# Ledger of designs, part 32: designed miniproteins, single chains, continued (4)

Each design is a single chain, and the fold is of that chain. pLDDT is the mean over its residues in the fold that is shown.

## One batch from the design tools (miniprotein)

Design m13087
Fold by ESMFold2-Fast:
Structure m13087 (fold): chain A 111 residues (1-111)
Amino acid sequence: AITVSQPASVTAAEGGTATITGVASGSPAAAHFYWLFKPPGGAAQIVVVDGSTRAKGADPRFSGSVSGGTATLTISNVTAADEGRYFVSASSADGSATGSGAGTELTVVPA
């Protein structure tokens, strides 16, 4: 089974950079990661696919990277519209095992 851990909350200053990490553990190893964003009162949207590919329609300020079972979502020049919950999901290379983080709440504060 794959288990994914995320921080419960992250705070970023408006105009700064937000970084959210998900750490996958277990067996088989996680190979595929995707990030979802759920705005307050809104539906979940995919923002990064395959760990590093920005989803169609996602803001260019969003980027993803993966290293050693750790998936990182980076949001540059954050705005109040970026507030909400961010979830990472992981799967093994063959798709036989999956896991999802509980989500990270992003709060944006005035700079």
Scores: mean pLDDT 82

Design m13088
Fold by ESMFold2-Fast:
Structure m13088 (fold): chain A 73 residues (1-73)
Amino acid sequence: SMAEELKKELERVYELARGAARAGRAEELAELVVKLVEENPDDERVKALARAAARALEEEGRLEEAERVRKAL
């Protein structure tokens, strides 16, 4: 189902964002996610993925980058 596919994508984005934060790439990830949201303003799937990325960044202590993503939503 589309809900199961979205859940799997959310889990992948969450892990990717955690990995990026730990690798010192939180800024690059935040810029990419903000651009994706801005280019797809009516896409609820993209917004859900962006929220997952922001949560992962917050959990890794990258609060400024996480806030930048949330402000784009």
Scores: mean pLDDT 87

Design m13089
Fold by ESMFold2-Fast:
Structure m13089 (fold): chain A 111 residues (1-111)
Amino acid sequence: DLEKKFQENIKKLEELEEKFREMVEANPDDFDLQVALSMTQIAISVAKLAASTNEPTELMVRQSEAIVYSVESQYYKFEGRYDKSKELLEKSRKLRNELEPEIQKRLKEKG
């Protein structure tokens, strides 16, 4: 079910937020890490707002998967695991490229 998958993606973002928060507490002068935490918090807020206003669509679930991959990529980059970071970033980009035609079609139908 789409709602369960979307909520699982929000939960993954919340788990990543907690990990970034711990990293910021250990490295309070690391500006890039503070930015990563803030961006993760924005992603969670946007996802929760979307969930509160709409029943999740397949497109919304797939977009949230791409966001999770992007945020996990940043986490592994800060952990120094560059190969994992690159793999996850490529997964995020591939998924976004697959979704772009559907997003563009829906935008044209609303305009």
Scores: mean pLDDT 83

Design m13090
Fold by ESMFold2-Fast:
Structure m13090 (fold): chain A 77 residues (1-77)
Amino acid sequence: LIEEYNKKYSKKIEEILELHEKDKEKAIKLLKELAEELKFSKSEIDELVELFKKDFEKAMQKLVELIVEKIEEELKK
């Protein structure tokens, strides 16, 4: 279960990382799609997108933190 999630989301994260320097708009689109799939709130998605535009490293750190939080909440329930 966790391994399947890790594989799927790792690929999407890698695509976002690759696109960040090459095509920022596509990177943001993939980021939004990933966040929506993980059921992030609109406010979380908006904040993440703004961070991605200002500070890529902090945006990626926050993305990972939010992913871990959502997975932990689902596994705990």
Scores: mean pLDDT 75

Design m13091
Fold by ESMFold2-Fast:
Structure m13091 (fold): chain A 82 residues (1-82)
Amino acid sequence: SYKVFVYSAEGELLAEAEVEGSLEEAIEKGKELAKEVFGDDLKEFGEADTIEGALGLMKKNPTAIVVVTEGDELKKVIAFEK
């Protein structure tokens, strides 16, 4: 199963879920949760599948970050702006 986490720009955990489906379903759940927390005007501007890539996205001052993991392994990070 996958875990999905929605964080603020400050690193506050605002929503989480577990998904027993595919990685694609977990990613879509993360996007859904981010829009529920921050509003449907939230726009994706970047994706990463490594910690290094995620740090690059954080440097752009995103409104929200979605993190998808399987166990302790990072699978996807998605950055959003308004």
Scores: mean pLDDT 86

Design m13092
Fold by ESMFold2-Fast:
Structure m13092 (fold): chain A 95 residues (1-95)
Amino acid sequence: DKLKEFIRKEAEKFGVELSDEEIDIIVDTIKTGKLYDTPAGKNTAGLNVGPNELLDIEEVPLEDKARRLATLLTLFSGDKSLFDEYLEKAKEVLS
């Protein structure tokens, strides 16, 4: 999965070590808005991007998925000024 590889590599660039299970949960949470009872799932679902989906009920718009991913990458970097750059990258990766 291109998105899984992207998340893993970006996390590694910022010294964040993620397991394959954590990456899978992050990817599914970004795509579906589903809340998983794990630290990675809770952190991703709790990001202030679009509706806070607590139930797996419908498809999340591309922009909302991109905002979730961009917020996560911005948190990994510790630099809020990178949000717009990561938003564009996220849209490209999720397209």
Scores: mean pLDDT 65

Design m13093
Fold by ESMFold2-Fast:
Structure m13093 (fold): chain A 61 residues (1-61)
Amino acid sequence: KEIEDEIKKLKEEAVKRYQQLVAEMRAHADDPEQVRALRDRINDLSLEYQKKVEELLKKKE
């Protein structure tokens, strides 16, 4: 289904970006300020993904 395909693509893109940020966080684990900044970015990414999925589900109505 079209909406399911869009959600799947959105999830794949979000997971890819999330994995990149997690890898960066691990690479800079000795820098607490950088880790904090990356962690905040990961949280923002999760919120953006959730909002986009919610909008797609609303359009299904």
Scores: mean pLDDT 79

Design m13094
Fold by ESMFold2-Fast:
Structure m13094 (fold): chain A 72 residues (1-72)
Amino acid sequence: DELKEKVIEALKKMIEESTDPEIQKRLQEALEKVKTLSADEAVRLFAELYNELARTNPEAYEKFKEIVKELF
């Protein structure tokens, strides 16, 4: 599924851009999970993570927003 591949690509780019080890670990855990999930579940997990980052880590969210705009 193209949408699932975009989720995987977004997570990989976010890991590369992240300088916070806790955020990197969380993104890596999400990346491993989405590989085993259906496309719908992967998109839901990604949306939940992205929305949570907007609330808990607004600086990281602003960087990741650019990645999401490029891929989606």
Scores: mean pLDDT 81

Design m13095
Fold by ESMFold2-Fast:
Structure m13095 (fold): chain A 91 residues (1-91)
Amino acid sequence: MKEFEKQVVAILEANYDAMIRARTTEEQTKILTDVLTQVAKLAKEMKVSKEQFDRLLHVIRLGLLPQFLDKEAGEEALEEAIAAARKVFES
């Protein structure tokens, strides 16, 4: 479980720079989708609990949402990406 959190932090750190350097909200949403898909697959492989997975999605949201150029579009994209990630985790 702590190992899962460390890997999630590493994924976020690797992509955070790309997120803040992105020039368009569309570019940011592609980065976000890839990050959340990777996190969901990792959580499924490591058999992470639903509560722990939801908590980590919340941390990702807090870290990435402020970096969006268009806050409204970013909020909508984040909601959709989180829903898709939860579906991957629960499948």
Scores: mean pLDDT 76

Design m13096
Fold by ESMFold2-Fast:
Structure m13096 (fold): chain A 74 residues (1-74)
Amino acid sequence: SEAEKAREEGKKHLDLAQEAADKGDVKSGWEHLSKAADKVLELLKLGDHEGAEELQRRMGVVAKRIEAVAAAKK
């Protein structure tokens, strides 16, 4: 289904954002997190509110990681 595809693509972007943050790549981290946000919006349009909420929770964790890495570079 389109919702399953959007969930998997969102999870993939979250994994890539986490990997970028772990490597200190703040820019790539935010770019992948933005793509995950696009998948959240797509899931909401498809009526998959549970899938959207799962991605949003993971996005919060990854965003804090990217913010911590960015703060360390200031």
Scores: mean pLDDT 86

Design m13097
Fold by ESMFold2-Fast:
Structure m13097 (fold): chain A 90 residues (1-90)
Amino acid sequence: MPLEVTLPSDLPPDVRREAERLAEALERAGGRVTWDPDLRPRHSGQYSPEELRELRRMLRLLARALEILLRDPSLSWPDAMAEAERELRE
């Protein structure tokens, strides 16, 4: 199944770092990531600071869960997500 994710290249540093980590994990899992330099952190509706914080957390969880699954593919997705949430701080 082709996993394809398009990520904005102009993200705040914290969000950018998590997006890059997710991109690396997706590539190692056989997926594809495209960076769109024309996408902004703010779309036409604009992200609120709360939405950006939640996006950063979601990207961080997804990237870590994929890294965990790549390391141990016997884990289920919910287990990988739970472990990622437990391991991540900040």
Scores: mean pLDDT 69

Design m13098
Fold by ESMFold2-Fast:
Structure m13098 (fold): chain A 96 residues (1-96)
Amino acid sequence: MAEEYGERAYRAAKEGDGEGAGEAVREASKSGSGSSGASAASGAGRGAAEAGHGEAAEEAAKGGVEGAVESNTLGGAHGGAAALAGGVEGQFEAGE
């Protein structure tokens, strides 16, 4: 489950599909699972950084926040925060 969200977000972000990356992170965060949200956010950040698509990383972070709000759970809130952190980490790691 968590791994599937990570792969979906990574592929979308690597292709420059910010909408797809954001959707995957939003779905993972909305599930109420912090690990799923973090996995998707990390995947999106890595994919965006490798391809130079900062916009995809930004959309992934937005998706994480939206998913956290919609889940209205501690797991969702944690997932949203992890999505923001994961996006930043991905860009920082690849881009200095």
Scores: mean pLDDT 65

Design m13099
Fold by ESMFold2-Fast:
Structure m13099 (fold): chain A 84 residues (1-84)
Amino acid sequence: MLEQLREDFEALRKEVEELENEAKKIDSMTEQEKRILLGRADSLINALERLIKEAEGVDPELAQELRTLLEKVRSIKEEIEKKL
């Protein structure tokens, strides 16, 4: 269980890095591409919130790291929304 949570965290961390890199290209994106990116941000927020709930009772340190990633994704989402 704990090893699976850490693996899921690393997978989400990489997806957040990919989202951040794509968001850097936002000024060259179409409205449709921006909406797709917004959808990806929402999916990551949902996945992170779910994993935080699973981690809270098992690995409080991991839960805190996940909360940090969640705040980062929320900031990226706000930047995307400002460009729509």
Scores: mean pLDDT 85

Design m13100
Fold by ESMFold2-Fast:
Structure m13100 (fold): chain A 70 residues (1-70)
Amino acid sequence: MSAEELVERLRRGIEEAERLLAEGDARGAYTIAKLVLQEAEANRDLLPEEEYEEIVRRAREIVERAKKLL
């Protein structure tokens, strides 16, 4: 997988987690956002720094919002 493909995949995961949170599925949102965060952290060396920071920030925001509903 290229860095570009990985970035797109992680961004799609964030979008899915945001959708689940908007639908009231806090558990689903938490699970997906947590997986995105873990995958981004595991592949930090492969991700451009700007994209890494964006993805991690967005994923963490979803995790924190979902936690308030769990």
Scores: mean pLDDT 85

Design m13101
Fold by ESMFold2-Fast:
Structure m13101 (fold): chain A 79 residues (1-79)
Amino acid sequence: MKVAERFEEAAREAGLSEEEIEEAREAGLEGEELAEAVKENLDGELTLEQAAELAAQGLMAEKLGTASAKSREILEKAR
Protein backbone atom coordinates (compact mmCIF):
# COMPACT_ATOMS: atom_id res chain seq x y z
CA MET A 1 0.00 0.00 0.00
CA LYS A 2 1.27 3.49 -0.86
CA VAL A 3 1.64 6.10 1.91
CA ALA A 4 -1.09 8.28 0.33
CA GLU A 5 -3.52 5.31 0.29
CA ARG A 6 -2.75 4.49 3.94
CA PHE A 7 -3.31 8.12 4.94
CA GLU A 8 -6.72 8.22 3.19
CA GLU A 9 -7.74 4.90 4.78
CA ALA A 10 -6.58 6.03 8.25
CA ALA A 11 -8.34 9.40 7.80
CA ARG A 12 -11.62 7.65 6.97
CA GLU A 13 -11.12 5.32 9.97
CA ALA A 14 -10.56 8.41 12.17
CA GLY A 15 -13.86 9.87 10.93
CA LEU A 16 -12.73 12.49 8.40
CA SER A 17 -15.10 13.01 5.48
CA GLU A 18 -14.04 12.85 1.82
CA GLU A 19 -14.47 16.64 1.65
CA GLU A 20 -12.16 17.15 4.65
CA ILE A 21 -9.54 14.84 3.12
CA GLU A 22 -9.72 16.78 -0.18
CA GLU A 23 -9.49 20.13 1.67
CA ALA A 24 -6.37 18.93 3.52
CA ARG A 25 -4.84 17.85 0.19
CA GLU A 26 -5.54 21.28 -1.35
CA ALA A 27 -4.03 23.00 1.71
CA GLY A 28 -0.76 21.14 1.04
CA LEU A 29 -1.45 18.55 3.73
CA GLU A 30 -1.05 15.62 1.34
CA GLY A 31 -0.73 12.23 3.02
CA GLU A 32 2.82 11.59 1.83
CA GLU A 33 4.09 15.05 2.88
CA LEU A 34 2.31 14.80 6.24
CA ALA A 35 3.79 11.32 6.81
CA GLU A 36 7.31 12.62 6.12
CA ALA A 37 6.80 15.59 8.49
CA VAL A 38 5.52 13.29 11.27
CA LYS A 39 8.40 10.84 10.74
CA GLU A 40 10.99 13.65 10.93
CA ASN A 41 9.48 15.25 14.05
CA LEU A 42 8.54 12.20 16.17
CA ASP A 43 10.69 9.12 15.60
CA GLY A 44 13.08 8.19 12.82
CA GLU A 45 12.20 4.53 13.34
CA LEU A 46 8.57 5.07 12.25
CA THR A 47 7.62 3.72 8.85
CA LEU A 48 5.97 6.17 6.45
CA GLU A 49 2.77 4.11 6.78
CA GLN A 50 2.80 4.47 10.59
CA ALA A 51 3.54 8.19 10.20
CA ALA A 52 0.57 8.51 7.80
CA GLU A 53 -1.72 6.94 10.44
CA LEU A 54 -0.48 9.43 13.06
CA ALA A 55 -0.97 12.32 10.61
CA ALA A 56 -4.60 11.28 10.00
CA GLN A 57 -5.21 11.05 13.76
CA GLY A 58 -3.59 14.48 14.20
CA LEU A 59 -5.93 16.07 11.65
CA MET A 60 -8.98 14.59 13.41
CA ALA A 61 -7.66 15.75 16.80
CA GLU A 62 -7.13 19.27 15.37
CA LYS A 63 -10.75 19.29 14.10
CA LEU A 64 -12.00 18.19 17.56
CA GLY A 65 -9.79 20.74 19.34
CA THR A 66 -7.89 18.00 21.20
CA ALA A 67 -4.63 18.21 19.25
CA SER A 68 -1.49 18.66 21.34
CA ALA A 69 0.91 21.56 20.72
CA LYS A 70 3.35 19.06 19.18
CA SER A 71 0.72 17.74 16.73
CA ARG A 72 -0.18 21.29 15.66
CA GLU A 73 3.53 22.11 15.16
CA ILE A 74 3.99 19.05 12.91
CA LEU A 75 0.92 19.95 10.82
CA GLU A 76 2.15 23.55 10.47
CA LYS A 77 5.59 22.36 9.27
CA ALA A 78 3.91 20.14 6.65
CA ARG A 79 2.23 23.22 5.13
Scores: mean pLDDT 66

Design m13102
Fold by ESMFold2-Fast:
Structure m13102 (fold): chain A 101 residues (1-101)
Amino acid sequence: VELAARRAREELGPDVIVIAAKANTDEQALEAVRKAAEEHRASGSDKPVAVVVDTRLSPEKRAEAERLLQEAGPGVVIPTADVSEREEALKRARELAEKVK
């Protein structure tokens, strides 16, 4: 997860807060996303947050995780197990960074 998070930081740059979530299950990934959302809300930052997870989330759990992030502000979950899902999430994170001033 650390390597994937480092690469995400390199691709997204300083305008996105990248958080590495070490998770072995969907439930652990959701818990990490909740903590990321709480930290983002507490920071008062206008920057979007990207949570990098090293487990493959089901589409249902990924949607739930992204809803949790959206409660705190703009955010995206980046699953690293599937390259297509990862690239789509990175694109959405870049788009959010451009919209948030």
Scores: mean pLDDT 71

Design m13103
Fold by ESMFold2-Fast:
Structure m13103 (fold): chain A 94 residues (1-94)
Amino acid sequence: DPEELRRIQLLAKIGVGLTPEEREELQRVFGLTPEQIAALERLADEIANDEAVKLELGKWMLERGELPTGEEQIRATMRWMLERLGLDVSLLDP
């Protein structure tokens, strides 16, 4: 599904830095507020720079079976981030 691939690619950008245009697309596609997007960007930065947060995420993934790869790794990371922020995980399910 081209729309699902686009959604996954957009979610992956949260971890690597978003342009203003990509932030607007996140609001349009997922219904996220600017404040929620900022919270997700901060949490992605914590995952990148805090070994304890990386370990927590890795343990959460392993408890659900094998470590996911590719698109499923992006989805699993986003689900964990949404749960940690108390946001609706159904945003990942079209």
Scores: mean pLDDT 76

Design m13104
Fold by ESMFold2-Fast:
Structure m13104 (fold): chain A 74 residues (1-74)
Amino acid sequence: GAMAPKYSLVPKEAIAREEIVDGEVVSHPYPAEEAARLAKLRERINEVLKEHQDDSIGELGLKIHEAVEELRAE
């Protein structure tokens, strides 16, 4: 079996909200533009997390910060 990752990945659910309306669970994503931005951010963070599973939390934090700043500069 695959080894459990040292750091958990950001789940898809983190970029969606759930509300209960008339007894039904309705999933409302953020507005399309914000949802797309959050999806890109999640993908970039998860890429760093996958590549840096063996790094210290401090080094991982720096790599995530670098990746986020690069994404913002694009």
Scores: mean pLDDT 67

Design m13105
Fold by ESMFold2-Fast:
Structure m13105 (fold): chain A 89 residues (1-89)
Amino acid sequence: MISQDDRQQISQLMDQMISAASNGDIQSAQQYGQQTIDHARQSGAGDQIIQSIQMIGDISIDMARNGETDVDVIRSRIDQRRSSQSRDP
């Protein structure tokens, strides 16, 4: 179980990761991604949350490597991936 405060911290770290990726800073994006995973593990997050964080990091870094600098476009791609997985019966 993770607290609401831990969820907020994870969300903030993910936002920093996406922002770093959108700025073309792949190294900082990877560092924030690792910090997010470490915080989630320390907070008792299950494999599902860890996998979600890894997926967000992978999308953000892949888009940045392809020259995407718009944070809203990166967020849209992440949301699209989540929607494809979350509503399968």
Scores: mean pLDDT 78

Design m13106
Fold by ESMFold2-Fast:
Structure m13106 (fold): chain A 85 residues (1-85)
Amino acid sequence: SEEERELEKLAEELEKLIEEGKKNGVNIIPKIKELLEKEPNPRVRRLLKIALGQEILRIYPGTVPEEYLPLIAEAQALVAEIRAE
């Protein structure tokens, strides 16, 4: 569908942003949070929340700050939800 193609395009753009952040040694947690604040589409918000959890684990592989633990838990729950669909 057209909606599925739009979601695929947004997922590709998000993946590119994450790869550019990795390549340049940039923490993109603030950028993902900014995108979440302005995103009204619940399916896009779900993808952004999953990406946020993944980026947190990349930046803090051994020691995750307490304030980020709920965001990781939400990302894991959303991945499980998608797998159940």
Scores: mean pLDDT 79

Design m13107
Fold by ESMFold2-Fast:
Structure m13107 (fold): chain A 59 residues (1-59)
Amino acid sequence: HMSAEEVAQWLVDKGLVDEETAEKIKRALEQGYSLGSVVANYVKASPDRLVEIIEELKA
């Protein structure tokens, strides 16, 4: 199970977001926003790739 910090760091490590965007993602997750809504808002990827990212982060 990934923490908000671990999710944000994973997205930076994969080159999907910069560190500034990762900080926004971390704050949104800490505020109780769903993983799916946060990934869809901040990660620039195709719908199919967004689904893959969300499933990988849930595992």
Scores: mean pLDDT 83

Design m13108
Fold by ESMFold2-Fast:
Structure m13108 (fold): chain A 58 residues (1-58)
Amino acid sequence: SDIGKEYLNFMLENGLTTLHIGSGPTPGYQLKDEAEKNGYEATVTVDGSNTTVTLTKK
């Protein structure tokens, strides 16, 4: 998805392995899907209205 691509690009441009999103899980799972298409493994953790996505290179 476009949102997933935007978040992945933001993480890669800024050298981030973890992104904290101040929203529910949907953008985090969109990021996970895009990351996995690009050779990363992604873990999504949801805590209330906060979502954390962690990337690991496969």
Scores: mean pLDDT 81

Design m13109
Fold by ESMFold2-Fast:
Structure m13109 (fold): chain A 69 residues (1-69)
Amino acid sequence: MSKEEQEKLFEEYRKSVEALRKEIDALNKQRKAFIEKYKKQLEEVTKQLEENIASLKAEIDRLKAEIDR
């Protein structure tokens, strides 16, 4: 191979690598956004369940106090 053919091949290779790196970066950003969205949804659901449990426990304690009178 001539030196010019080898340089052209290396330049095409570098362009392909840079394009793939940009694609990986874009996918990593999408992955992070997806994880963050579901983490927030999980926190909201967990908080609602904890609040519901606390309300039911308070109701049990109230009923128990009324029986003990």
Scores: mean pLDDT 84

Design m13110
Fold by ESMFold2-Fast:
Structure m13110 (fold): chain A 60 residues (1-60)
Amino acid sequence: VLTPQQQQIKKDAAKRSNEAMDEAEKLRSAGVPEEEVQKILSEQMKKIQDETQKRMQEAS
């Protein structure tokens, strides 16, 4: 069950994730190897998800 507060936290995290993906696409366009881009993106996404999960648990 998601409260409206938790839903908003999740939407904010989605925006952050979209920004991280946008950065990854720019790196790919600049000729950075995809394996490096994927590693950077994966770490960024993990951090965003971890912080979001903690905030959502506290909002429960």
Scores: mean pLDDT 80

Design m13111
Fold by ESMFold2-Fast:
Structure m13111 (fold): chain A 72 residues (1-72)
Amino acid sequence: EEKEKVVELLQSAIEAIKNKDYERAITLLQKAKELSKSPVVQRLLDAAIEAVKNGDYEKAIEILQAAIRLLT
């Protein structure tokens, strides 16, 4: 159940990045990190947040897609 909610938040974060709403993307990723019980997923989300903050949006999307694959 939490896993499905995490995936939905990650998909919404990718859409926010594509729409250049980076503040919303970071907020969604922080919420996903709080809901995720997987240390691997939490590390990927930290890396994605840093990529967004650094302007590496393509890298952030790649990391989030990898996290979604781990959860599905």
Scores: mean pLDDT 86

Design m13112
Fold by ESMFold2-Fast:
Structure m13112 (fold): chain A 99 residues (1-99)
Amino acid sequence: MPNINKINQLLDNNLTKGFNKQSVEQIFKLLNTLIDDKVEIPESIQVKLGQLIGKYESDPDKYNYLSKQYFRLQLTLLHKNPELVGKLNVHLAKGASKV
């Protein structure tokens, strides 16, 4: 799917080339679009999202921004596909532990 490929590319760029706020905003916009379309977010993307959050855990400005975006995504998922919230959290934790 084109949106999934774009999310992967943007996540990989933020993980390898450094944090880019516009790119992160686009990642969360595309993730919300997948949730709205009832498309399951691939586990690989959930893990990479966790890696991105974990990578910036020691940077309070970036970590707070990412945590806020993640919380908003989690609320959207809770309202539209509540059964997937636990799965997302598990894969995010797995990603964060690999940083």
Scores: mean pLDDT 78

Design m13113
Fold by ESMFold2-Fast:
Structure m13113 (fold): chain A 77 residues (1-77)
Amino acid sequence: MEELVKEILELMKKGLEIDPKGVADILLEAGFSEEEVDRLLVQIHLGRDEEAKKLLLKLPEEKLKEMKKKIEERLKK
């Protein structure tokens, strides 16, 4: 779980540089509210990685895995 959340956070940082709206949409689809998405993005912007990971850990593992896959698809090599 910790490793998965760390991988997702790093993918989100890359995704936010390329397609910030797409990353926000993926978070909403995963089950976050608009307020939770805003809070999460603010923590990432401020470099508060531990707070960002704590917010991500509120989702079940299956939702985190689905979200990781969708972010990776957006970041296609």
Scores: mean pLDDT 81

Design m13114
Fold by ESMFold2-Fast:
Structure m13114 (fold): chain A 70 residues (1-70)
Amino acid sequence: SEFEEKVEKIERDILREAIETGQVLSSDEVLKLIAKRMLEEGFTKEEIIEYLQKRWGLSKEEAEKLIDEI
């Protein structure tokens, strides 16, 4: 799906940048960077919440809180 392909690219780009720079990022920091980049690429809050729940196992409340912090 187009949604999955775009999100997978964002994940790969962020993880590659972290590996290349030797950054030790917490899971929360990685998820915030992914969510922020998704917002910049035009994804809706609802799409980001669904992504965080399905791929990362966050609750709806946890996903909403994370988005509110970016």
Scores: mean pLDDT 80

Design m13115
Fold by ESMFold2-Fast:
Structure m13115 (fold): chain A 65 residues (1-65)
Amino acid sequence: MPVLVGRGSVEEIERTLVRLAVTRGPDARVRLVALDTGESFEGTVEEVGRWLREHRPREAELYLL
């Protein structure tokens, strides 16, 4: 079941992604939900980090898959 592991700004989610890469490995799968737009993106920590930096939502939730 997906587990909520982070919520907040781009910068806060980026810190959580770095922590997950260290603790779970860079291939860890995560889902990002942009709360301001309702858009979601699923992938590896690296792929989701790129999406987050390109779209820069005001607030997002991060789920570990």
Scores: mean pLDDT 84

Design m13116
Fold by ESMFold2-Fast:
Parts: structure tokens; sequence; C-alpha cells
Structure m13116 (fold): chain A 96 residues (1-96)
């Protein structure tokens, strides 16, 4: 389990910060199907994550500062985000 802090900054917006070791994971919960958007915040190096959907579908992403990754048909349930490298994250999670 990753050492991350989760801050609710809006009705559908979470800010996730922390220092991750390669292979550590954290979870983003979708209460209902919709759009899940990940936005890299104030990071000096790209955020590199493996995203595992509730159905087991896996996607790898690399996000530079201010870049976004959108899952337009996100499932309800837990998305598991796993660090592909040792990294500091500053990540915005937008659920719509």
Amino acid sequence: MADVEVEQIGPNVEKITGDLKKGESFTVNMEKPGTLTLVAGDVKEPIELKITAPDGTVTEVSLERGEEFVIENALAGNYTLTALKDQKIDLYVIKS
C-alpha cells in the first residue's frame, strides 16, 4: 500500500500526494460509472502509473506536469494505481 494523502478539494475532485516506491499501489473509487480524469499537478518528473480497472483491464500512463488521462467509460468500483517507478506524486482525480 502506498503512503499517500488524499484531500477532497471539490465535490468530484480529489488531490492525491505522496512518495511512492515502485510497485506500491493506491485506490481510486468510482461510486458510479462515468468519466475518470487524472491530471498531473506540480511534478518535476513524469508520473508513471499502471491503472487496473475494476474488471482487471490494465493501462499504463505517463503524465508530465499538467497533462491529463481520461477514462471516458469508467466502471463503478475500485481503480488500482500502481507506481511503475520510485516517484513523488501530485495527482488530481476528477470524477464526473
Scores: mean pLDDT 86

Design m13117
Fold by ESMFold2-Fast:
Structure m13117 (fold): chain A 85 residues (1-85)
Amino acid sequence: SLIDELLRAGKDLVRYVFRGNSTLQSLMIKMLEGMGEELRENNVPDEEIQKLIDMFKEGLKLPRDEARKKLEEALRLLHDIISKL
């Protein structure tokens, strides 16, 4: 699943975003939108899904140090949501 792939790659994805790889940033946004559908199918509330996606999108627009911190916070929220499934 996209969720399992994001969890396995999480720190590496944040590291690549931190290094300014715009292609990976764009691909990550698309993967996050696909992940939102998978979370919705598992009865995660739309409000929580939108909050998670917004955190990732916000992080990708920030300067590198702030981007890394925000994306790590978003990944922690994703881990918390999945741990309750």
Scores: mean pLDDT 72

Design m13118
Fold by ESMFold2-Fast:
Structure m13118 (fold): chain A 81 residues (1-81)
Amino acid sequence: SVAPRRILNEKEIEELKEFIKKILEKAKKNLSKDVVEQFEKGVEDLLKQIEEGTKTNLEGLKENLELTYENMLKLEKEKKE
C-alpha cells in the first residue's frame, strides 16, 4: 500500500534537506546559474511549507524533485537549439 501523506518528523526533514543538497549540487554542475537560482528558491519555499506542517510523502517529494531537475535539464537542452 502507498504510504499516506503526513507531517514529516525531524529525521525525515533532515533526510529531505540532505537529498535537496545532493540534487542542487547536480543542478549547479549541469544547469545555468539563473535556472539553479530559480530551483533553489522553489526548494526554499517547499522546505518552509513542510517545516510549517504541510502533510506530504517523503518518497513522493524526492521523486517530484528528481522530475523537476530532469525537466530543467530538458529545457536547458532545448535552449541550446
Scores: mean pLDDT 80

Design m13119
Fold by ESMFold2-Fast:
Formats: sequence, structure tokens, C-alpha cells
Structure m13119 (fold): chain A 91 residues (1-91)
Amino acid sequence: SAKAEELRRLGEEILALIREYLESTDPERKRALLAEIQAKGQQMMSLLSAEEQEIIKKYGDEAAKLLERGDHDGALAVLREGFEKAIEALE
């Protein structure tokens, strides 16, 4: 569906922005990236049901734990899985 395609695009864009945020050493660039991540995250959540939002939150919490441990690649992989699971719930 068009909604599933938009969610996949938003998920890929969010993942790319988070990777750039984690790799950046420029505080001004990091602030700009964080604002874009927050805006796209809000857009994505607005397209999701409460059940789908809970899936994203669950995987987001696990990704946050990985980020706290410095596992950036693991965090991005978990976020990707969360987006895919939320999209599957639309079927």
C-alpha cells in the first residue's frame, strides 16, 4: 500500500539520519540532525495505530539500551527490525 511504502521510506530516512548523528562531531550539525529525526519520527508515528506505535516503542527501548553501551550498529539494526515489524502489522 502507499502508506506502507511511505513508512518504509520514512524508516530508511530516519535510520540514515541517526547514523549521521552518531558519526558527527559537529554540535551544530548534530542539533540539526536531531531536529530532522524528531520531525520524521513524529510524521511516522502519526501514520501508525496505537498497536503499531507500541511495536516501535518496544524496539526503540531496546535500541536505546544498545546506544548506552556504545553499540551503534546493533541499535540501528534493532530500529530497522522495529520499523519492519510495524509495517508487517499493517497487512
Scores: mean pLDDT 85

Design m13120
Fold by ESMFold2-Fast:
Structure m13120 (fold): chain A 69 residues (1-69)
Amino acid sequence: GKKGILKIDGSNPKVGEVRNAVFDGKEGTAKVLSGNGEVGARIEVTVDGETYEAKIFKVTDEKTLAYVL
């Protein structure tokens, strides 16, 4: 699937919480399905009116990378 930079507004998102997000430069929302926004977390990303399930595979101080399932 597609890989992209995921930016979720704020810190420590909780499971079920919907936040404003940017995925691969596109504005939208992100909902945490499992995990705490760390490597292995499942995120439901909605951008351009479409919803995707993604998995976080890399986190650095500057960026978080997710892979669309």
Scores: mean pLDDT 81

Design m13121
Fold by ESMFold2-Fast:
Structure m13121 (fold): chain A 114 residues (1-114)
Amino acid sequence: SMEEKLDEIEAKVRELLRSLGLTPEEINEIQKKALEKAESIPGFENLTPLERRLVLLLYFLKEVIEKHPLTDEQIELAKEILNEVDRLIKEYNVSDIVKKAFEETKKALEEKLK
């Protein structure tokens, strides 16, 4: 199911966060920024619960990528997360809001690799 695949993606995000050694305060600030960004998007409240979780996860990951230096191993984990999200998007016909959040997060990772 989409929920089971999203649970696996969220587990990989937690692995990335543990590897970064972020404090609970730092994680809370990133979550707040991701939520503020998501809530600013017209139609976010009309998404399914699973689509809202994906948008929040993607903007959370985007903040982590933009604000924190990443090791090569952490970059590979971020790529794996985005590849899993891409597969989920292609399988489940998700909203354009989810697709846009994915493209913005992917672009942030690509810019970090230049």
Scores: mean pLDDT 89

